# Ledger of designs, part 64: designed miniproteins, single chains

Each design is a single chain, and the fold is of that chain. pLDDT is the mean over its residues in the fold that is shown.

## One batch from the design tools (miniprotein)

Design m2358
Fold by ESMFold2-Fast:
Structure m2358 (fold): chain A 96 residues (1-96)
Amino acid sequence: MKEELKRRLVRNIVAANIGLVAADYVESISKSPEARELAREARDKFQEAIDLYNKALEAVEKGDFETAEKLYEQANKLFDEGARLLSEAERLIRQE
């Protein structure tokens, strides 16, 4: 069970880092100030999610699974917000 939570956290950290790189790329190619701003907001959400996932991993190492699960859920919400913002930025770029 704790190994499973740790695996989920590591997987989500990798996914969030991919999202962060994608957001930076989208910002760099965007002609629209609106698409660029959405990409920046997405990057900030992915970075915040990574920070919370890392805190959750630290909680797992300390045996504080209640705190780890709470941080994992909070980080997932930020990741989902980042993914939504990135998708909107990508949609605006396709209209350029």
Scores: mean pLDDT 89

Design m2359
Fold by ESMFold2-Fast:
Structure m2359 (fold): chain A 67 residues (1-67)
Amino acid sequence: LSALTRTQLGELLRLAREKGEEELVRLLEQIRADGIPLSPEQAREIAEAIERGDWERARRILEELLR
């Protein structure tokens, strides 16, 4: 993974843990483990969904990346 992708994943993991969303933490850890590239746009959309409490949207984006 690029440094930018690693930094974005770290921030998303921190946000998900702060919100107590264990399912999102699990999905983000899987993306990191599989080395899936994450665009700045995707990272921003996921972060915004987590901040808004839109777990369904955040989960859908993460699942799409993992398929």
Scores: mean pLDDT 77

Design m2360
Fold by ESMFold2-Fast:
Structure m2360 (fold): chain A 57 residues (1-57)
Amino acid sequence: RREEAQRLGEESIKALEEGKFDEADRLGTRAVILDPEVGLETGKRLAELYKKKLEEK
């Protein structure tokens, strides 16, 4: 459901912020499966955050 997909998307973003890249990818993939629209939005946010993480190094 959309609410579940949004929750998974938020969990994915939190995991990425904590440096848990594998967990973030797993949660993000689940969000896409449940709701492609929410998954697309989550994917964009993850890509932007991942880019910032790479720039930190």
Scores: mean pLDDT 74

Design m2361
Fold by ESMFold2-Fast:
Structure m2361 (fold): chain A 100 residues (1-100)
Amino acid sequence: MERELAILLTALGIEVAALDFAESLGDEEAAEISLRTAKELLRELLELAAQADPETRRETVRAAAAIVRRNPELVAALLEAASADPELLAAAREAIAAAE
């Protein structure tokens, strides 16, 4: 599970970097593709994290929040993906607030 979570977190980081680069170039099509892929990765990450122990879940959510914190749409997607689990949602909100 930790390896799978690490792979998804790495993929999310790459897509956020790709999104930022596409936006800097004004490439709306590339930005939309990266944003959609990042949202899908967040959903898969949170679904897998929900099956992990409480410590691994909190660490995963904190890492995801740190990766997406500068993108309001991805922050909203993270909170939505966490909304099915009150503990994950609380961890996501705390991590976003701490990542000022």
Scores: mean pLDDT 82

Design m2362
Fold by ESMFold2-Fast:
Structure m2362 (fold): chain A 60 residues (1-60)
Amino acid sequence: AIAEVIEDFEKISEDELSLKKGDIVEILEIIDESTALVKSLKTGEEGLVPLEILKIIEEL
């Protein structure tokens, strides 16, 4: 699924990905009820982010 970031997120750990509001990401995997593994379409980097900052805009 493709998602839009609706809130800035600053990573706290090395496994996370920092994102800015308006960034577009691909959801690679839902890890749990609060966390997703995503890929930034802007940079190609992958990391964990909170599901609450994502708005799904396209399901693939």
Scores: mean pLDDT 82

Design m2363
Fold by ESMFold2-Fast:
Structure m2363 (fold): chain A 65 residues (1-65)
Amino acid sequence: MERERLELLEAADARVREAGKSRTASSQLSPEEQALLEAQREALRLVEEGREEEAIELLYERLKE
């Protein structure tokens, strides 16, 4: 459970950083992929604010469901 949550956060962080390095690649994303990337950025912001539970739930819903 905790390990899976950490994996989701690490995947989100890696994805957001990769998109940040290649803004051009981000512009090639489908609307669904853009929505997921936006959700991942929001989740990382929630973690930064100390709202990790909400961030995990957001990522879990978007990445698994």
Scores: mean pLDDT 69

Design m2364
Fold by ESMFold2-Fast:
Structure m2364 (fold): chain A 55 residues (1-55)
Amino acid sequence: GAAEREKALERIRAGAEEAARRGDVVALQNALHEARKLGDEELAAEIERLLAETR
């Protein structure tokens, strides 16, 4: 449902922010794949920006 999707997106975003702080490119790539799988283009674009800043 919508609530489950929102919680999944929150977890992906939190994980991406944590990975970016640690410089964990692999974890950021995994978060990007999860965001794309859920079809959230805004979150995917945000994670792509974090990847560009981290690499």
Scores: mean pLDDT 82

Design m2365
Fold by ESMFold2-Fast:
Structure m2365 (fold): chain A 92 residues (1-92)
Amino acid sequence: MQQLQQQLQQAVDQLRQQGYTVSVEIDGNTVTIKIKAPDIQRAIGIALKAIGMSLDGMDIEVRVEGNEVTIIIRGKDEKEALQNAIEFLKSL
């Protein structure tokens, strides 16, 4: 778990370095990621990645408000939710 949380933090820090505002909340088997993109085109790109992963069978929900994207990722347990969140963030 601690190793997965470190990998998640590294992915978040990489996005922050690219100009994104990112917050992450972990609640059991659910990871909520809120991303404020520098522009609406990048926000749309994030949403499209989430939709693609949902179509590939990942339990992922996306909500978009302007340049702000809320991504809700679930797993069967906290470990799977964290793994799914890391996979999603690395896809960006």
Scores: mean pLDDT 83

Design m2366
Fold by ESMFold2-Fast:
Structure m2366 (fold): chain A 108 residues (1-108)
Amino acid sequence: LQELLDFLKSIEPYYEEAKKKVSEEELLEFPLRLPKWIEEEKDERLKEALELVEQGRKLLENGDLEGAIEKYKKALEIAVELFEEGKESKLLYLVLVESYENLKLLIP
């Protein structure tokens, strides 16, 4: 639990920056459009992060909290690397916000 809290604390600055670049409407549409956006994404690393978000969402729907945490954490690791490399992508920002918020909700 403490390791997850420390991880989220380290991600928080990236989350805050990404949150400024996405709208509430885009966040609501993200889960619905995710399969199509995975298919269309040309950046293989970002595509992997999007696939991990979809996997985490499916695991969460099935009650596999530990599996969901693992997938969202991995998606955030990839997204932070791309963000630090200067990648500017709406899908990257959506991965950062969605994964961070979902992980935060899974902490008791």
Scores: mean pLDDT 86

Design m2367
Fold by ESMFold2-Fast:
Structure m2367 (fold): chain A 79 residues (1-79)
Amino acid sequence: KAEELFEEGLKAAEEGDYEKAKEKLTKALELDPNYARAWGVLAEVYYFGFGDREKAREYATKAVELDPSFVGAQALVKA
């Protein structure tokens, strides 16, 4: 369930549909709050899609806390 919602959210983000990406990724995280990659993609959606740097940094921090190898999210934490 969480994995399927994550894939739908990732596809929406790749297509530039940031509202749909947010919706799907948020639902994935409701099912699996430890889904590091979903936190990372949600951070990118907020940074690039909505221009919300503070939320992007918050969500990126959650991603790197769950998976420290998540280098893209590490860059957003420092932004």
Scores: mean pLDDT 79

Design m2368
Fold by ESMFold2-Fast:
Structure m2368 (fold): chain A 74 residues (1-74)
Amino acid sequence: SGLEELERLAERARELAEEALKTESEEAKELARELLRVVEELERALAAGDNRRALELAERLRRLAEELEELLEE
């Protein structure tokens, strides 16, 4: 279901951010903090039943996660 996909996305994003926060890269840490903010917004949207907002935030989360993954693989 869509809800399960969004929950998994939030979990993966949080794990990625936690990994980035353990690095010495200030750029990675900055991006990780932004990712965590979007996760919190997504969780609030899901709790409110705002499916449209949740999907918009999920798209933003995917983009930020991709950027952070690329940065960590450098």
Scores: mean pLDDT 84

Design m2369
Fold by ESMFold2-Fast:
Structure m2369 (fold): chain A 83 residues (1-83)
Amino acid sequence: SEVVELYLELAEKISEFLKKHFGIEYKVPSREELEAMSLEELRRTVESDIRFLEDMKKQFPGDKLIEEALELARRILELVREE
């Protein structure tokens, strides 16, 4: 599923951001865990991720990881809304 592959990329960008700026090791969900989610649960998760990233963008303006993560998250939302 394209949505799951894009979410894995998003989760990796968030993980890299948290490690780089806060030294936090973020647990990236497995493909199997994401495939078990409903599209509605995935949509809510991505919407939550967007809110987090928008808040982080205010604190770290111009951060490339945040910009790339936001682009991925918005693409996922568009795909989920079309189904």
Scores: mean pLDDT 84

Design m2370
Fold by ESMFold2-Fast:
Formats: C-alpha cells, sequence, structure tokens
Structure m2370 (fold): chain A 82 residues (1-82)
C-alpha cells in the first residue's frame, strides 16, 4: 500500500540521484508518504503523494532529471491504484 509505494519511490531516488541530493529528498518523500497515508481514499492518497514527490524533485534537481524520475513515479502510482 502507501508504505510500499513510498519505499519503491525512495529506491528509484537512491538509484537515480547523487547521494547528497538523495539524502535531502528522502526525508521529504517519507513525510509526503505519511501525510498522504492519512487520506481516506486510496486513489486520492496516491495522487497526493505523486504530486508532492514531483514538487520536491522539481526543487532539488534539474528539469530533465525531474521529468524522467517523475514519469517513473507516476507509473508506480498507477500500479499502486490498480
Amino acid sequence: TMKELTERVIEVVRATLDPETAEKAIPLIEQAGKTSSSLPDKKLAVESFVTSVTLILGRLVDPATAAEIGRRIEELGREAIE
């Protein structure tokens, strides 16, 4: 569920970003996962989480890298809803 989605997103971030940027992103992603998990609707929780992570990445990495990771995270979010 949301915990598994959060863990998979963190794995993608660790694999794709440099260690220093990943260390900055991971705590924010974990907080976004916890906040989104409080939503009563699973689809809304996943959509809220994906949006929050996309915004976090947009502030920490270049637009091209953010777009590439964002696409992968949206795919993971769709798998979590299905």
Scores: mean pLDDT 81

Design m2371
Fold by ESMFold2-Fast:
Structure m2371 (fold): chain A 86 residues (1-86)
Amino acid sequence: MTPAERAVRQVLRRVADLYQQGKPLDEIIDEALAALDAIRRQFGLSPEELVRIFRREAEKFREEHPDLQELIDALLKAVEERYGAA
């Protein structure tokens, strides 16, 4: 696992904790996008590379946590809207 992949996985763990604590989904998405933007800048990732890494780690996380499918789907949509089409 690369340092960037590890950083993305830590974001997924953090948002899962916030979701379990009952934080609103919109606030979780905003926090996740801010953290992912920081990771992108820190590791010099293109938007395409960030989306690819996030998708891969999010799919693995979804397989490990089927109860978080709605959260993961919302995050994937938000990430692709912010970085995939711009």
Scores: mean pLDDT 84

Design m2373
Fold by ESMFold2-Fast:
Structure m2373 (fold): chain A 78 residues (1-78)
Amino acid sequence: MKKAEELLEKAREYAELAEEALRAGDAEAAVEHLEKAAEYLKEAISLVLSPEEAAEAAERLEKLLEEDQALLRELAAA
């Protein structure tokens, strides 16, 4: 599953970039990176994971996106 492997690698890369951006206080970069990670991960899980595993992964990503979105709103308001 070459495509799924490539998608997982990209998802991990963007998730790491999002964590670094969050630690630096760069909410806009964190949201962008996390959205990319979520896109790649969702496509990868559609190919390889069971529906239950996919749901858990998506839920965890959605929680991170919600936090990033809140930070982005604060940044936009400032």
Scores: mean pLDDT 71

Design m2374
Fold by ESMFold2-Fast:
Structure m2374 (fold): chain A 78 residues (1-78)
Amino acid sequence: SGEEITELLEEAYRALRAGDWERARELVEKVLEMLKEGEVPTERAKELLDRIGTLAAIQGDEELVALTQELAKLMKEF
């Protein structure tokens, strides 16, 4: 559900702020799979994804930046 997507992205943002980059990537990858399966993101989820992408870019996590860009592309379809 969109609420589950929002919860996962909130957890990803907290993990990223705590320096747990592996956990953040795992959670964002799970959201990507849910979006590919047709789950509809909330407006809060879209906001959180933008914040995650910005923080990942500041921290130099190029893999997470690329992943958030793929999710953002899918979210533009809603």
Scores: mean pLDDT 84

Design m2376
Fold by ESMFold2-Fast:
Structure m2376 (fold): chain A 65 residues (1-65)
Amino acid sequence: ASEEEITGLAGSIMISRVEERKKELEDLKEQLKKQGASDEEIEEAVKKLKGKFLEEAIEEARELL
């Protein structure tokens, strides 16, 4: 499959899982805040987790195509 097809399907997977992913992001923010993390540290952790979600969606798209 083309990279465009994989990206499109990955986007659809991300949309279908938005509520689950949103909960994971909020749980991470709450945990880090409890540990005394700064706003900057929380933003970095959220960015990394969002990147992981995208990588997982791309991998799922590749398996389906």
Scores: mean pLDDT 81

Design m2377
Fold by ESMFold2-Fast:
Structure m2377 (fold): chain A 57 residues (1-57)
Amino acid sequence: GMAEIDALEAEAVRALNAGDNAGAAAHLRQLSRLLEKQGDTERAARVRASADRVLAE
């Protein structure tokens, strides 16, 4: 649900601020899956791309 989306976004931001790129990528991938289940395929694809980019850094 929306509360779960907000929680995953907050966790990803916290991980990024802490320098935990792997943790941030994991939370972004969870967020992407949740968005995909809700039918927001475009946003899911963008979030997944962000996760892959963060992990590559």
Scores: mean pLDDT 81

Design m2378
Fold by ESMFold2-Fast:
Structure m2378 (fold): chain A 66 residues (1-66)
Amino acid sequence: AVAETARPGDILRVTYRTADGTTVSRLRQTRDPADAQRLLDEFREEARRRGQTVTGVTVRPPLQPQ
């Protein structure tokens, strides 16, 4: 899973499709793989509550990785 590759400071990006077909991306910084997984689960729950469909999930290193 993408969350398993997360390192401290990595950016979790989740892409949603809204009911009207608009695509929206949300970004959140993670602390570690467990934090990334929890954040991903939180985003999935949020999408379900809003009636949105998750279409993509990525984890990327921060802009200035060390």
Scores: mean pLDDT 73

Design m2379
Fold by ESMFold2-Fast:
Structure m2379 (fold): chain A 58 residues (1-58)
Amino acid sequence: SMAEEAARRAREAALAGANAEEAAKNATDQVMKASELGPEAARGAERGAVRGLIEAGA
């Protein structure tokens, strides 16, 4: 689904950050992009971002 794809991308983007600040910026960028696709994608990206930031230690 769009939400699951957006969640995966946001999580991967957060984990790709070299530090907590970069992880947060990468996650935010993915949430912003997903919001342009609609509320389902935005919600998915938000969930993926939170998960990715926790895993990144941010």
Scores: mean pLDDT 81

Design m2380
Fold by ESMFold2-Fast:
Structure m2380 (fold): chain A 83 residues (1-83)
Amino acid sequence: MEEKIKKIIEASKTDKEKAIELLKEMFPELTKEEAELILEYSTPEEIEEALKNGKIELLLTIAKFRKMADEIDEELRRERAAR
């Protein structure tokens, strides 16, 4: 378990596709899109803590909220830049 977690963290820094594959291998219920969200919107430290403590579902929820916040900010900036 610890060895797999370390491999995921290492891959998250160097090979995103491999990190996605390893995350899905540990959690088959995760979709590719959900694994991508976790990697995009979480630090390696947050991923390691979630994997060690079985809180990956909570981390996914946090990642979804962070994505929504980024999308809202981008939309608001686009609206402010409009004529």
Scores: mean pLDDT 79

Design m2381
Fold by ESMFold2-Fast:
Structure m2381 (fold): chain A 109 residues (1-109)
Amino acid sequence: MEIDKLIEEAKKLVEEAKNSTDPERIKELMDKILQIVEKALELVRKAVEEGAPLDTVRRKVGEIFRILQEAIGIAEEKGLEEYVNKLRQFLADFARKVEELFSEYLARR
């Protein structure tokens, strides 16, 4: 599944951010993580529209949610308050959009 590749790429970026001491590099990695997660959300929407099994989609959503939570933790530990706020807002928006997608999917069946 294409979404699995994006999840693996995001996990690698999270590990690099965790191990980096360069604030500018960490910011760059956080921006890349957000871009990948946004693309993964688009693929989740497409998978729901194409009738992919809900349990499979929910598992992938859970993995993306965990990636965002780990990124928030790293940003907090590194003192990147602006990125903590951006990531938390993205996580909230992501959770809302996913709930809307699942509700719409169930209503259509």
Scores: mean pLDDT 81

Design m2382
Fold by ESMFold2-Fast:
Structure m2382 (fold): chain A 96 residues (1-96)
Amino acid sequence: MKEEIEKLAEEFSKAGRDYVNALAAGDTEKAREALKKMFEAVDKLIELVDPEKRSKLVSLFTAGVLLAVGYLLEGRVDEAIKAIEDTAKKMLEIAK
């Protein structure tokens, strides 16, 4: 279980980085593909955790993505990536 949770957090982080980079490049199709990968990772994390932790994971995911988009609107790509990586770490902490 721990190894699977760590793998899903890593997959979320990688997809999130791809999402941020695609949005910064104006590549809407790649951004959509990356966002789907992020949803897939979060859905799998939800399946592996107690139902009581699910709302916390969804809230962290939503807040992290919105924060990253906020940084992108300011042209702050590195901070957007950092927001995604920090979100992945927080989700891993909740899920363990």
Scores: mean pLDDT 85

Design m2383
Fold by ESMFold2-Fast:
Structure m2383 (fold): chain A 55 residues (1-55)
Amino acid sequence: MFEFEVKEVTDAKGKKVPVVTLKEEQRKAVLEGKLSDEEIAEAARLLARLEEELK
């Protein structure tokens, strides 16, 4: 199961918005091509859902 972390970043209007990212270990695995296309697609869907829930 993928693990995500939330960071607050300041947008162009000075408002803090949550940004969801994969945890460092899993982000490194994606960059090194160790995940399958299906796993990457699943992570992208979960990330999009979490971003929508944080609105």
Scores: mean pLDDT 68

Design m2384
Fold by ESMFold2-Fast:
Structure m2384 (fold): chain A 63 residues (1-63)
Amino acid sequence: GREEAERRREEEEKLRPEHLELGRRGESLGSEEAFEVAREIGRTLREIGDAFQRGLETGKPPE
């Protein structure tokens, strides 16, 4: 479907040398540091999720 075509384009963007280099640098992060970053991202996503949920109830997008 069309959604598969969009996913394929995103994968092709990852194949670009710039994206490959960024991914390689990410792998250089220490496991402990990566764990803390993942926790911080998880916390931010939870806050965004809560704001989004409230936006759905009020009919307004979260700022």
Scores: mean pLDDT 61

Design m2385
Fold by ESMFold2-Fast:
Structure m2385 (fold): chain A 79 residues (1-79)
Amino acid sequence: MVTEEDGKLLLEAVKAVRDGDLERAEELISKLSEELRELGRKLVEAVRNQDVATARELIASLPEVLAPYRAELLALVAP
């Protein structure tokens, strides 16, 4: 089940991608709930490719339990 810990993992993964630490980002994505792993991989790829539009769409599609993390994730992908 998706939890608030998934929000923290997504924030740390996006920060890792921005810092160029792709190995750390992949480690963090592997710790996500199964339901979010594919979305997390796509988000990491969008951030790597500077595809802000796709990153924003993926963040907007996050489950409501992660709504508190949307603003911080958006700030990280489009500073």
Scores: mean pLDDT 81

Design m2386
Fold by ESMFold2-Fast:
Structure m2386 (fold): chain A 87 residues (1-87)
Amino acid sequence: SEEAERLVDELLAEFRKKLEEYIKKNPDMTEEEFRDYAASLLKEALQKLVEKLREMGLTDEEIRRLAVRFARRFMEYYDELLKKKKE
């Protein structure tokens, strides 16, 4: 579904921005603190994504596939930001 794909992309953009803003606000945070924050954000994002996809009438299998893809792309963004922080 194009609508479901758009929701995934929009939610990824929203939560990527939250990660970037958190780094800017907390430049001295440890890798562990950043990892914990990213894990918390991913959990929040996945809950929101699953609820919205379920309301759209997607099957559990379709929701799972989109959630896995979302989590992978979110973690790729997290890894990119972590590398930039470490230099």
Scores: mean pLDDT 85

Design m2387
Fold by ESMFold2-Fast:
Structure m2387 (fold): chain A 63 residues (1-63)
Amino acid sequence: MSKEEKLAQLLADFVASHRDATEADRDKLVEELTKKLQELGFSEEEARSIARAVVNAVLAKRE
């Protein structure tokens, strides 16, 4: 399975698991996703950038 396929699956699972997340959870969610992305081989900078974008999208869809 490619890095891109693993990323897509990770993001889908993350969004599903944190559907009820609020703005108060933002920093925690960014840190959790950043660590998981680093596990897939992304650098800390890449992982944090992706994590922030995904968490922003999750929180925006909340309301």
Scores: mean pLDDT 78

Design m2388
Fold by ESMFold2-Fast:
Structure m2388 (fold): chain A 59 residues (1-59)
Amino acid sequence: VEEALERARERLREAAEKAGIDPETLFKNVRLASEGDTSPEALEALEIEEEAALPGEEV
């Protein structure tokens, strides 16, 4: 169960690094969006999270 959370965090970290955003900031914005916050920053974080959810190649 916790392993799935670690993988999700790792994906978010990589997405944050690609976007040039701190992982903690991305986590906060994603959480705000899930709580129903429609701020532009929260919407942007959702877009980054969706891209990170796509199957990306490590190689």
Scores: mean pLDDT 68

Design m2389
Fold by ESMFold2-Fast:
Structure m2389 (fold): chain A 85 residues (1-85)
Amino acid sequence: SLLPSPEEARRDTELAIQLINDGKKKAEELAKEGKYEEAVRTLDRSIIAANILLAASLTDPEGVARVRKQIAELEKLRDELEKKL
């Protein structure tokens, strides 16, 4: 099977959450400095990377649900910051 083990899937969902949190923190710091274009790009990269890891994590449905919720929150932040461009 090409599906990850539950342990591998959990590592990928944890990595996705870490990338989301790091991207959010960096984007908030850039936004505080008025660098809204850079903040939006940072969030876009984090969203893409998290979605790639999410696609690999199908054997961790609880982790997938958690990551999806956090991606949705990150997308809302991205759209809010984009309005300031």
Scores: mean pLDDT 85

Design m2390
Fold by ESMFold2-Fast:
Structure m2390 (fold): chain A 56 residues (1-56)
Amino acid sequence: IIGRLAYKEGLEAEKEGDLETAIRNYEKAVELLEKTDPELAKKARERLEELKKQLE
């Protein structure tokens, strides 16, 4: 799975209000994109942190 696809799936899940699916996809995106696209990995990480705070 390409990290960029995981990031996009995370965004779609977030728009649908499926926070669990969004979090899982953003976690995948961070892991994969750290090696291929660290800039996009930062965006995925910021999204992930924001969503986790909402589950506080």
Scores: mean pLDDT 79

Design m2391
Fold by ESMFold2-Fast:
Structure m2391 (fold): chain A 72 residues (1-72)
Amino acid sequence: APLTPEQVEAFRKAAEAARKGDIETMKKYLEEAAKVSPLARQIAKALLKHLDTVKPEDLARALENLVLAFSP
């Protein structure tokens, strides 16, 4: 199944936090998304793995693209 509205909302909030440079808040929203589905967990795990190597703006862009892909 595609991401649920709750998971899309969590990724949207993570993207907003990343845009503000608030990496701690972004990480919390990714961890919340990971708790609710295997797909969200895989996506969150991949993003968290690159947290130290990717600029917050690039993480925000990736999360924004994910939200667009699963939003109406």
Scores: mean pLDDT 75

Design m2392
Fold by ESMFold2-Fast:
Structure m2392 (fold): chain A 69 residues (1-69)
Amino acid sequence: LSADELSARLQAALDAGRLSAEEALELVRVLVAGMSYAQVAELLGVSPSTVSRRVRRALAALGLTAADI
């Protein structure tokens, strides 16, 4: 999965209302900024398992799975 393809899918999902701005930001932090689930979890005050679930849900909204990243 390229950064350009990810950006295009994020924009399409946001425009269609399939993904919130907060969910898109979490994906960008993990996939583009290279933050670990633990780092994102600390910023949000949640567990790394919660971040993992949210990322998988957001990826599904893009038509992607964990195997695509």
Scores: mean pLDDT 78

Design m2393
Fold by ESMFold2-Fast:
Structure m2393 (fold): chain A 72 residues (1-72)
Amino acid sequence: SEFEKERKKIDELAEKAKKAIEAGDEFEYGVYVLALAVYLSVHKRLASKGDKEAAELAEYTDKKLKEIAELA
């Protein structure tokens, strides 16, 4: 499903951001965090219009971003 594809993309971006932190690659870290922030923003907007799947994706992305921020 589209939902499962988007969730997998969020997971991939989060893992790449974590690997960038471990490698000390500030540029790659910034790219992946920005991509996650864009996903969060889009899904929050859709969630505000009643999209429950977008609400779940927004919450998931927010949790991943908080996890990444604690590692940086």
Scores: mean pLDDT 85

